# Designed miniproteins, single chains, continued (4): the designs that were tried, part 96

Each design is a single chain, and the fold is of that chain. pLDDT is the mean over its residues in the fold that is shown.

## One batch from the design tools (miniprotein)

Design m15541
Fold by ESMFold2-Fast:
Structure m15541 (fold): chain A 65 residues (1-65)
Amino acid sequence: SNEIDEFVKDLVKKFGLPESLAKAVLKNSKVLNEDQKEDLIKSLKEKYGLSEEEAKKLIDLGNKL
């Protein structure tokens, strides 16, 4: 959706998150278990500087695709 595309663009511009990685998170969010989601949130925070809220939002949007 346009809202997901705009959110991804904002994360790319604000945090330098690779668009390919953001798209991979969106695609794979539905198949991640709870531990894998926590590890992914931690990785996005540590490597790219996303807030916990922004990392959780990216995963939540992927779950709705």
Scores: mean pLDDT 84

Design m15542
Fold by ESMFold2-Fast:
Structure m15542 (fold): chain A 73 residues (1-73)
Amino acid sequence: YPLSPFLEMELLNARLLLKQGKYEEAIKRLQEIVDKEPDNAEALDLLSEAYEKMGKTDEAEKYRQKAEAIRAA
């Protein structure tokens, strides 16, 4: 759904943290976004990616399933 410019900037910052290998910081930022926007599929997808890169496959799959469910609706 349409994102405010503020949320888009926060998502961009999280993507940059992921590119820098700062997975824990990216997860914290993404969790803040998801806390405010639980149906933000992009933030959930990025959380899944961050957890996967940290070797937390169960958490990664959980967030991936959530993102897919939102996109499929």
Scores: mean pLDDT 80

Design m15543
Fold by ESMFold2-Fast:
Structure m15543 (fold): chain A 55 residues (1-55)
Amino acid sequence: MNPEQAKRLLEAGKKNFEAGNYRDAVDGYEAALKLDPNNKEAKENLEIAKKKLEE
């Protein structure tokens, strides 16, 4: 598990989310969770991004 890479993926997801690119945000958060499955911030942001894709 690489915590620096997980952090970079989480930050990329956040930037995509702020830009309204919710699909890319979901992908970034999912990639971060593959490297750090216990990252609560990534889990919470993933749930929010998925809800945005439905609306």
Scores: mean pLDDT 82

Design m15544
Fold by ESMFold2-Fast:
Structure m15544 (fold): chain A 92 residues (1-92)
Amino acid sequence: GDSLLAEIDRLIAKLREEGYEVTYEIKGNEVTITIKAPNVLSAIAIALIAIGLSLDGLDIEVTVEGNTVTVKITGENEEEALKKALQFLKSL
């Protein structure tokens, strides 16, 4: 069952159609999403959404370098990290 990965890939494809460069890496209970936005203001907007989710209780680390936002999401296990990553992507 690849339902979570299929939905993540679908949302990433939509972002790519809008001019964002998006990659993700799964490493145990961590999902790292790297988004290169078309401009710095778009990157800041994404970072603010991620920070908002962190304040709502997601275990999420946000790093901004120019127009690139790196979001590292930690769950209790891989499936939970993927669910939280999907929640973040749905918030964009």
Scores: mean pLDDT 86

Design m15545
Fold by ESMFold2-Fast:
Structure m15545 (fold): chain A 78 residues (1-78)
Amino acid sequence: PSVAQQIAAMRRIFADYQARTGRRSISRVEFSLALFRARRRGADPAVLDAIRARMDRYFQTVSSVSGAQAIAYIRAHR
């Protein structure tokens, strides 16, 4: 999947998460649940798997991440 597809999917994941919780930052556990919800909504599994692999690396260094931080990480670590 392209970087643009990954960014678009990430924006939708964080928009849904913020709408449900009122929170701007997500933990690793909450992010895994958000990916599961996105898959249940019909998001492309290949795009979600690429995002998961990338964010699993990022969550080794941070305890929580905002949508802006996640998108910046995807852009920087292609």
Scores: mean pLDDT 86

Design m15546
Fold by ESMFold2-Fast:
Structure m15546 (fold): chain A 66 residues (1-66)
Amino acid sequence: TDDLIQRADQYYQDGQRYTDQVGPQGQDIRDSIQQMRETARSSDDGIMQTSVSGIQGGTQTILNML
């Protein structure tokens, strides 16, 4: 749903901001989050939920690096 896309976008934005502080180490994780976000927006709701979970996990990993 639209709500899930909004949450995915927020996680992605937070991941991007924090990746800037982590530097190159976080780059691969950010790229993975971006790919999952693109997949979520182009996929069915079921796949979208799985992608959102992945984005959340990736963002949490970046936060743990800070």
Scores: mean pLDDT 64

Design m15547
Fold by ESMFold2-Fast:
Structure m15547 (fold): chain A 107 residues (1-107)
Amino acid sequence: DPEAVRQARIEQSRQLLEKLQGLIKAAKAGDEKKTEEYIQQIADLLGKEIEPALKEAAKYLKKGDLVKAAEVLFDAALEFARRGADVDVVGAFGALGVLLLDFAERK
């Protein structure tokens, strides 16, 4: 059902945006438990392979450096692409990096 697939993608995108905003806020607040919870929730949506890169990016989010956090995710996307990882995993890293840059520009 093409309509059901479209609605599922819209809902997944909404959940990703909400969880990424939560991750940024938790990391900046120094809330390690909430930061880990949001990393796990994002990994549950996009794949467990992104979890180590999200943990590294969260170190920069804690410092308020959204651009460096995005660079960590872009570097991970390039490394996964080099290793022949699934296109969905590479795309997920790229999408998260773009969202972080969008949030940086709005500050």
Scores: mean pLDDT 79

Design m15548
Fold by ESMFold2-Fast:
Structure m15548 (fold): chain A 65 residues (1-65)
Amino acid sequence: SALPREEQLAKVEARFEAEIAKNTQEIKEKLDIPEEELRKRLEEALAEDPTTARLARLVLEALEK
């Protein structure tokens, strides 16, 4: 049987979080963007749209380490 919807959503969120952390590191390496500039852009994005704000928050959290 399939997983309950709540468990499916939790798995999708966990995958997005892991992918965002990975992609954030790759973006820094490829574009040579200073972390401070990337943080500023993500903080601006948090104010624009509730949907993208969640993703921007995950990227900011990944940058904290």
Scores: mean pLDDT 65

Design m15549
Fold by ESMFold2-Fast:
Structure m15549 (fold): chain A 71 residues (1-71)
Amino acid sequence: TEERAIELVTEAILAFREGNFEEAERLGEEAEPLLRSLSPEQQARVAALALARAAEALGDHELAAKLRALA
């Protein structure tokens, strides 16, 4: 559940960055029921790891490492 949520949120962030707002919204809606099944601590971890993966995909390896440390 956490890993699937991380994947979907990561894809949503990347879609948003590419200007594909409709796809970002669709991925966010798919992630929503998974996120609701998680504790607040797990939700924070998903956010940190999804942002880290998106940062890495965009070439910001330093930011990605810092975000992973927060998870």
Scores: mean pLDDT 84

Design m15550
Fold by ESMFold2-Fast:
Structure m15550 (fold): chain A 75 residues (1-75)
Amino acid sequence: SLERVRAQLERLKAYFESHREAMRELDPALAEEIERLLREAERYLEEGDVQKALELINQVSELLRDFFAKKAALE
């Protein structure tokens, strides 16, 4: 439902905020892309397009997962 998706977006935004500075230092282009996608997901939720918002939320989750996987593998 809309409330569940809103809660998911807020948690994802909070997670990104807690790591934003580190991400901007290591990969500024990725940090900008995630920030843009989060804003677009917010816009879709405001317009009632829950499906598009979920697609963007999933995309951000994958980008964050990939970033932390690469960071953990850093030599």
Scores: mean pLDDT 85

Design m15551
Fold by ESMFold2-Fast:
Structure m15551 (fold): chain A 114 residues (1-114)
Amino acid sequence: SELTAALDAAAKAMEYLAEAIRAAKKGDTEEAVKYAEKAIEAAREARRHALAAAPTAPEESAAAVRALEEAIEETREAIEAAKKGDLEEAVEHLEEAAEALGEAIAHLARGQAA
């Protein structure tokens, strides 16, 4: 289903965000940016599937899309901070992205359960 596909993509985005946070905390700017970019692509895939799930779970899909858009925006801010050499700021943005992504996953799971 589109909700299952969105959940799978969102879970992958969360794994990439965790790797980006780990790399940033180690001072590895190249790996942090690499994993953050992979997280954005996975979150975009999750957003595409969440939009397609609107006929099945309109409220939960709409909430998930908003949370995914916030996660993508925060991850982009993290990439910009990392490229400026501000890895502490990058970690803050990646942690905000992970929180938003967790919210998206919760909405998608509720939509699937209904």
Scores: mean pLDDT 90

Design m15552
Fold by ESMFold2-Fast:
Structure m15552 (fold): chain A 63 residues (1-63)
Amino acid sequence: MSAEIERLRKKIRELVLEEAGLTIKGLLYKLNGDEEKAREYFEEADRISEERQKLLEQLRQLQ
């Protein structure tokens, strides 16, 4: 249980950083007027956010 909890926490932290990076990239493309590329990065960030939420639910189950 303890090792599994730490694994989930580490992965959640990694996904938070990945989501942030993709969101920043999307915002930069949007500011440059490239709405299609901005949308692509935001959609990928949303996918990472969904994965993060699933891991958070798993973490709650282990408490």
Scores: mean pLDDT 85

Design m15553
Fold by ESMFold2-Fast:
Structure m15553 (fold): chain A 73 residues (1-73)
Amino acid sequence: MDKIVEEAKEKGKKAKEELGLPQAVTVIANEGIDANLDREGLERLGEAMVELGLSPEAARAVAESLGLHIDSQ
């Protein structure tokens, strides 16, 4: 899991340098889908997207699209 998240982060960073932030987010999201990550893995992908420059709101929306649902009180 952790290695998959790190590889997704590295691929996203490269995509950001070559194609920009929207493509980097797409690359990370696709890696998460392909890897069938659990809830913790999807949460870490969201953090990686924020590190690349995505807003926390946009990163949360992407993580939710991958099946991460967090109930807050």
Scores: mean pLDDT 69

Design m15554
Fold by ESMFold2-Fast:
Structure m15554 (fold): chain A 64 residues (1-64)
Amino acid sequence: EERALEVVRRLAEAVREILPNPTDEQKQLFVKYAKEAMDAADAGDYEKANEILERGVEEFRRLA
């Protein structure tokens, strides 16, 4: 299956649990992390994609 889409899906699920009602600014931050993780996965750098995913989740935990 599409590895890039899988990484974005995991990030979306984690963020939804942390911030069920995100602000427009937080939604833009999500898009930024999702794009970076997807770009890394598309380049075949799955280690980098997972690192970006983990950093994104931690950033959203701090904002919650």
Scores: mean pLDDT 77

Design m15555
Fold by ESMFold2-Fast:
Structure m15555 (fold): chain A 96 residues (1-96)
Amino acid sequence: RREERKRDLSAAIQGLADTLRAAGVPEALKLLSEAFRAYAEGDWEKADKLMDEAIARLPPELAEQVRALGDMLKEAYERGETELVRHAAELFEKAA
């Protein structure tokens, strides 16, 4: 269900943002917030570049979680759920 998916995804986004903040990678959080904003605007080229730059700053286990989230957000955008992608950008921006 769309509302349940939004709620679950929001919780996952917040959890990952909190984990990244605790790991001491504020530059990665900033890059991720900019990447998710670009995804919400449909600028996949800019978003993918920023995502790769953020992932390069992360330990492998967190990098994999970020890649998985990025894929879920791209699918949400293609499904017309652009508000979920904007919400992700806002949560990461607040965590940075």
Scores: mean pLDDT 76

Design m15556
Fold by ESMFold2-Fast:
Structure m15556 (fold): chain A 66 residues (1-66)
Amino acid sequence: VSEEVKKRAEKITEEAKKLFPDLSEEELEEIREEALRILTENPDLSDEEALYEAIARMVRKENERK
């Protein structure tokens, strides 16, 4: 994984925290991991697109666990 992708995933995680300040540390880590996966597979996606996709994947995964 490139440093650029890591920086973008970190930025996406910070934006998610701003949008949803009640997110737990575990949920933020999941968003970061999903963002890394998304950006590795689709490096041409915008940070905004990757943000919403990472949140959607995290929510779906949490619903499957609970």
Scores: mean pLDDT 78

Design m15557
Fold by ESMFold2-Fast:
Structure m15557 (fold): chain A 80 residues (1-80)
Amino acid sequence: SAKRAEDLAKLDEIAKEMNKLKKELREKGASPREILEAVKKKAEELIKKLKLSQTAKELVEGMLALYGVLAKLEEEEAAR
């Protein structure tokens, strides 16, 4: 359906913007926590701008939750 194609395009745009931001911040020496916070802000901005469906929003929130766990693990490793 057209709506499913739109949702997939919006999710692809969000994923590309998040990956671009992660790469730029890593190249600048940002911590995993700083990268996570910036990515969360960008995702929230894009969810509002692109008017995501509830299902697409839940997928983005799930990705951010996973990134949060990964950032926590990297922080714990870096503290040693």
Scores: mean pLDDT 78

Design m15558
Fold by ESMFold2-Fast:
Formats: sequence, C-alpha cells, structure tokens
Structure m15558 (fold): chain A 108 residues (1-108)
Amino acid sequence: NLEEKIKELEERIKKDPNDAEAWNRLGDVYFEMGKYQEAIEYYEKAIELDPNYAEAWFRLGQVYFAMLQYEKAIEYYEKAIKYAEPGSSLERLARANLGLAKEFLSQI
C-alpha cells in the first residue's frame, strides 16, 4: 500500500518537480514508514518550494517530536502556527503539539 503511494507521488513529481503538495505527501508516506530522515528531506523540499506551507512545517515538527528532538519540534510548530489560517484545525493542532513539546522539554 505505501509502496503504491510512493510510486504515484514519484510519477507526480517527475511531471512537476515544483509540486510542493506532492513532496509533502511523500514525506507523510516515509513518516508512516518510520523513515524519519527521508521524511525530513521531502518536507524540507516542500518548504523550499512553498515557504508558507503550514502543513509541511507542522509535519516537520511531528517528525522531530517523534525523534524526541523537542527544541526542533517547537521551532517547526511555531512556523506552522505562523503560516496556518487563523482559527483553522491545523493552527489548533499545532498549538496543542507546541504545548506538549514544551512540557516534555521542561522535564529533561
């Protein structure tokens, strides 16, 4: 299933390498596979193409949180909040995850 999603996204990127959404979705697949370094590379590519891509910033925060790198997670959640639509589900989720990351960082 994940391999099929990768093939579809790679074909999409082959036709349009500036498709920030496709790069972000490829990051999501690799994150689901637990391949955190590859996920980071794809999310970073999405942000390079669209620096205001709030979802990609949020996903980077989630990857670093999963790696227990709370300082990095905080930075990226703050970027997600900055670029998210005010009052959106993404803004609320990013704020909740920011609070959680700050709590875990304070316990180290």
Scores: mean pLDDT 90

Design m15559
Fold by ESMFold2-Fast:
Structure m15559 (fold): chain A 119 residues (1-119)
Amino acid sequence: SEVDELTEELLAIARSQPTVRDAARAVAGHIVRLYLEGADPRVLGEALGRVLRELPELAPYVLAELARLLGGTEVSVAELERVLREQGLLGAIEAVLSRIPDSATDAREILRAAAEVLR
């Protein structure tokens, strides 16, 4: 499926990078690039959810970068690391969803689709 192909591509991109931060920046950047090329936000979000399930250490950095690039909102990586430890991946995604504006419809759709994979 399109989600399976994108998931494998994002995992390969992440694993090719020397640090967690570089991997997260590359993954988030690729998602943003595909979004700007007209990719379905639901497909992007579902693949993101699968990647974060396999590589949860990327979540604080990927989520902060997506909030910045697609949501127009600065979210603290340190706060998201704390939420990830205390509440898990779903808690981290929900924390970002609470910070981005309702007008950022596609950013919200990507994050909701990622959350649905993790439920």
Scores: mean pLDDT 91

Design m15560
Fold by ESMFold2-Fast:
Structure m15560 (fold): chain A 90 residues (1-90)
Amino acid sequence: VTQQQLADAVNALADAARGLAREVEKYDPETAPQVRAGWDARVRELAREADRAIKESPEATQKAYQRAVDALNEATSELDEARRKLEEKK
């Protein structure tokens, strides 16, 4: 795993998280702050760990990458579901 791959995964996660929170806000404004706060904190945590891991060891870098990819997959699935709900409740 490279620094670029890890950075790309974290950036993709941040983009997906922002999209999710914004779409949830439109149909469920009470839930949106929790979604935004939770994902924002998780993205920041993963980004900081990623930067440190890259400089510490290859094993740490691989583990950070796996965590970022897992989070990205979760955010992407939730974003797709939120888009579907937003379209129905518009």
Scores: mean pLDDT 78

Design m15561
Fold by ESMFold2-Fast:
Structure m15561 (fold): chain A 65 residues (1-65)
Amino acid sequence: MDAAEIKEGIEKAVEAVKKALDNAESNPYWTEEEVKEKVKKEIELLRKEYPEYQELVDKVEEILK
């Protein structure tokens, strides 16, 4: 598996998380607390699956702050 493919996969995951956050603030079925918890779990999974690409995962966390 090439580093370029992994990077592209992570970038798409980051974009999906951004869209989920933007939609969550307007979603009446989700509390802010529930959204934050789900996002934290997603980031933890990315850190475990792609430990070599921590810099990309760190950028995701910065976007969520």
Scores: mean pLDDT 66

Design m15562
Fold by ESMFold2-Fast:
Structure m15562 (fold): chain A 65 residues (1-65)
Amino acid sequence: SELARKAVEAARAGDGEAAVEAIRELAKTDPVSAAVTAHEAARVAEEQGDEETARRLRELMRELL
């Protein structure tokens, strides 16, 4: 989905707020895809060395499950 793509791209760019907002918006219609996307975005943030964004996204994934 466009929201999932936006969330992953935001995480890659170091924009944790945009990533969280896109995932929360996706969760309104598809909570399973939102949780999967949060996991993927957290992994991307970790690969970029953005530990703060990765931690935030892992917390969001737990909130959605």
Scores: mean pLDDT 85

Design m15563
Fold by ESMFold2-Fast:
Structure m15563 (fold): chain A 83 residues (1-83)
Amino acid sequence: MEEVKEKVKELAEETIRLAKEAMRKAEEKGDLEGLLRAIALQLRAIGLLFDAELAKSLEEAEELLREAEELLEEARELLKELE
């Protein structure tokens, strides 16, 4: 369980990093939609960090891991769209 929770946190932190880069690129381009999407990704990733800390079972931690993996892919796609 702790190992899975740690991986969720690592993926959420990577999502925050990519979201910050996306925010910077969207702002440089004047892309308000991209900026708002990047902010939303960052907030969702912060939520995952709290949820991972509060997870009480392996099942909950594994569900959060799937959410974290999906969110990271969304962040990668947004950053790719902004390049």
Scores: mean pLDDT 86

Design m15564
Fold by ESMFold2-Fast:
Structure m15564 (fold): chain A 58 residues (1-58)
Amino acid sequence: SEEDIKKILEELEELERKGVLAVIQGDWDTVEKYQEEIKKLKEELKKLLSDEEFQKIF
């Protein structure tokens, strides 16, 4: 459970960093793909965390 949460948080951080780079490069197709993946991972994280714990992270 904690290991799964850590993996999701690490992947979210990586995708957010890559998303910023894609914005700087003007690669909006890649930005959209990363935003969808981030959304999916946040929904997975909501299933593992309480609403209070989720709000503390975001």
Scores: mean pLDDT 80

Design m15565
Fold by ESMFold2-Fast:
Structure m15565 (fold): chain A 94 residues (1-94)
Amino acid sequence: MAELPEELELFAKGVELMRQGKYDEAVKYFKKALEKSKEPTPLMLLALGEAYEQAGKFDEAEKWYREALDVARGISPSLARYAEEKLKEVEKKK
């Protein structure tokens, strides 16, 4: 396959860091991916929220899950529901 767009390469690096338990580093890469994206997808926003949650930064995780929910409502009911469930989980941890 052809070279991935820079935003997707940064996102893939973030996913790899999540697998390694390097959550603070994953946050940095997901933020870089969002900065390079013209239109952030609900999946990118959810991934950033999950990275913040795993890093113990629950207020930031809530912020990004709310953003993911708002974007997902216009695109995918299943991703919107997933974002709502993640918000409930984060509120229990605060």
Scores: mean pLDDT 82

Design m15566
Fold by ESMFold2-Fast:
Structure m15566 (fold): chain A 70 residues (1-70)
Amino acid sequence: MREELLENARRSIRGAIEKGLELGEPIEELKERALKEIEKAREEGLLSEEEAEELKEIVEELAREAEEKL
């Protein structure tokens, strides 16, 4: 189900950003990596264009929040 896939993806993205920040990785690199993975999934047909856009917005929002906390 698409909703379940999006929910799992959102958790994975959030967790990856949080873990990366804990390890001291630059926010720009974490954002680029997440966006690249989302694009790859869209190109492979695992995500629709709309789903990919939603996930990219989440990545950008989470990265922006992390930058503000630094």
Scores: mean pLDDT 75

Design m15567
Fold by ESMFold2-Fast:
Structure m15567 (fold): chain A 77 residues (1-77)
Amino acid sequence: MKEAFKAAVEGMIKLLEKLGRPELAEKVRELAKEAEEYLEKLEKGENPVENAKKILEKGEEMAELVQEALAEEEERR
């Protein structure tokens, strides 16, 4: 699970950098660091529902940043 999460985060960061949005890539790195702390607690069996919810919230924020960058790129001429 943690490896899959890290792979997804790296993919998002690489995509944002390729789209010329390094500021969004940095924001994703910050959100991923926060999510990783909750993921570590989840892997230890600590409050699994609450920690999973926090990870999903961070994932949604990261996805929104990627979607914003993709929409902006589509409108560029």
Scores: mean pLDDT 79

Design m15568
Fold by ESMFold2-Fast:
Structure m15568 (fold): chain A 108 residues (1-108)
Amino acid sequence: DPEKERLIEEILNLSGNQRGYVLRLALRRLSPEEIRKVLSKYVELSDEEIEALQRGDESAFILLLDKLSKKAGGNEEEIEKLLDEILLELAKLLSPEELREIIEEATK
């Protein structure tokens, strides 16, 4: 999908803070099953933690970042790489319309 590929490229060209917000918005638009399928490749999360991420709970997002940081050995570059990989996988599950709405919200 050329339109979806263009929107994903636009997301990757956003600032780190904006990409972090896009990730949080994407998690709120996906089912717990979709979130689990992506995140289980990177970190171990309980059903309750996955559901909390979908609700946009800040504490659940902080826990996700902590688990990714431990996986990356505290290396900031590796943490950013893991977050971008997760963001790309989640973005592929969203429609072009949902991606546009998320980008608009993240760039306010």
Scores: mean pLDDT 86

Design m15569
Fold by ESMFold2-Fast:
Structure m15569 (fold): chain A 59 residues (1-59)
Amino acid sequence: DKEKKEKRRELIMESASYSVLAIGYAVKGLTTEDREKYLEKAREYIEKSNELDEKAKEL
């Protein structure tokens, strides 16, 4: 199914995007006094990335 393949690709790309955002926030956490705040955001984005990756695997 072409539609399922396109949707899977979209989910994978979105998952990758959230992973990049998580890395960015993790780096900010290492270089700022608000470490916990930025590391919480990094964790949030990694969780979103994992959720999207799992949805892609179900298609």
Scores: mean pLDDT 83

Design m15570
Fold by ESMFold2-Fast:
Structure m15570 (fold): chain A 92 residues (1-92)
Amino acid sequence: SLDSKEFQAELNIALAVMLVAVAEKSLPKIEKIDPETGEKVRKLIEEARKYIDQAVKALREGKFDEALKLSNKALEIAQEAVRLIDEAIKKS
């Protein structure tokens, strides 16, 4: 249903925002231990934030299919940022 797509987009946005916040909090530590991974994480945070903003706008405009697609992409990028952080910490 339309409401199911809206709800899934809202959930994806909320999770992506949470993961971006976790990544941002960890970024200074990663930049000290592995500056190359820190730069990659910084770019992923910036990209995820752009997709979050686009997904929120699509959601507000009632474009639920677009919001779902954009929010899925935001979540994927945010998860990759956290994965790189976890790997960098485990190697140090």
Scores: mean pLDDT 90

Design m15571
Fold by ESMFold2-Fast:
Structure m15571 (fold): chain A 91 residues (1-91)
Amino acid sequence: NEERARELLEKGKELFKKGEYEEAIKYYREAARLGSDEIQAEALENLGKAYEKLGKGEEAARAYRHAAASYEKLGKHEKAAELRKKAEEAA
């Protein structure tokens, strides 16, 4: 399950680099659903970036807030604060 979540996250990143943002979102959502807290945090952060590329500010803000909560849970407080700021800027 964890290995599958990692594969989905990496595929999402590959699609994002190619500019396939809508397809990347599908992979990031599935990675966040299946993955551990660490994979979920990264997948949700990348989901926010993909929504920003599509001009979906409210969805981006939601994804960044969820990513921030996941990073807080991991003890990554500075990263969480950064993502909360991105959420405010995206909305």
Scores: mean pLDDT 89

Design m15572
Fold by ESMFold2-Fast:
Structure m15572 (fold): chain A 94 residues (1-94)
Amino acid sequence: MKERLERAKRFTEEVLARAKERRLSDLIAELDAKAAAAKDPWEAFEYGVAAGMIRLLAIFGSTEEWAPEAREDAEEARRRHEERREELLKEAEE
């Protein structure tokens, strides 16, 4: 278990490095498709962790050195996060 989590971390770090060079939406879609197609549950887990970390980094991380397309996607992810947060707060009032 621990060794597979360490491999997932390394894979996630490699994918995050690629996020600087590529459109995040395309990269996330690729990872989600690979996770869905994976027959090994641990392979699916590794793709899922990588996609989740890209989403988290886009919302909360520094994107200053990222490719323009990746920064654009990160700004859209932050906008959607704020919109979803506001929606959940409105639901809590009901």
Scores: mean pLDDT 72

Design m15573
Fold by ESMFold2-Fast:
Structure m15573 (fold): chain A 65 residues (1-65)
Amino acid sequence: SRAEAEALNREGARALQAGDWERAVELYRRALELDPDYAGAWLGLAAALEFLGRTEEAAAYRARA
């Protein structure tokens, strides 16, 4: 559900805050599996990928957001 996607998005944001970029990617991807229209998760995933140096992938996710 959207509420479950939102909860995963919040966990992803906490992982970003903690500097756990790989964990943030996992959590945001799971949020998008539940709600692919959740713009916040697309942006969060892009941010995590940028911190990992995956700039091309990050750009693709930002464009979808």
Scores: mean pLDDT 81

Design m15574
Fold by ESMFold2-Fast:
Structure m15574 (fold): chain A 65 residues (1-65)
Amino acid sequence: SDAENEKRLEELEREVTLLVIQGKLEEARELLDRAIKEAEKEGNKELASQLRKMLDSIDKLIEEQ
């Protein structure tokens, strides 16, 4: 459901944010990559799409370094 996807996105966003604050951009990218692959295996295109947007944001941050 959208609510379950939103909750999972919020939890992942918090974990990613903590890793980013610590300068652990590679770990943040790996976390998101694993989450995307799991969403794809489950056929959850909506969750996978949202997670890809988060991954793109991390990639942009790395490029700006």
Scores: mean pLDDT 81

Design m15575
Fold by ESMFold2-Fast:
Structure m15575 (fold): chain A 55 residues (1-55)
Amino acid sequence: ADELLAEAERLRKRAEELRRQAALETDPNRASFLEGVAALLEGVASWLEKIAKKK
């Protein structure tokens, strides 16, 4: 079971939602914070994908 790939896809979807929210934020500081969290989630997703592929 490639549960790692499923988790990676979930994290990517969460990151996309956060990026959309950041774009709609009127406060640039809050937008940057949301953007940072989205980038972190994408990083974890990429790491999970790499591990799953090497298995």
Scores: mean pLDDT 81

Design m15576
Fold by ESMFold2-Fast:
Structure m15576 (fold): chain A 98 residues (1-98)
Amino acid sequence: AAARAAVEAELAALRAEIAALRARYEAETDPRRRLLLIARGYRVQARGLRLRIETEAPSEERREEMLRKLREEEERVRAWLEEQARRLGLPRAALEAA
């Protein structure tokens, strides 16, 4: 019960962080700062998905499969972010710090 309440609180906090990042993105005019907000948003979303997989997966086998697919998606997103950063002249270290 207490552990589930803690997970629900963390998920709520992550949803609030995503909403705040979206609002900042809509207000931002600099394309480099916009990309950093996108990078942070994907990290927050991935953390929420990982937390849900770890708490809601019906079996260990399913949990491992879902986490593997999440890692593959995170790698695809990273490659896309690196390409956008290259086009904008933004160093990889700035994306990693976001």
Scores: mean pLDDT 85

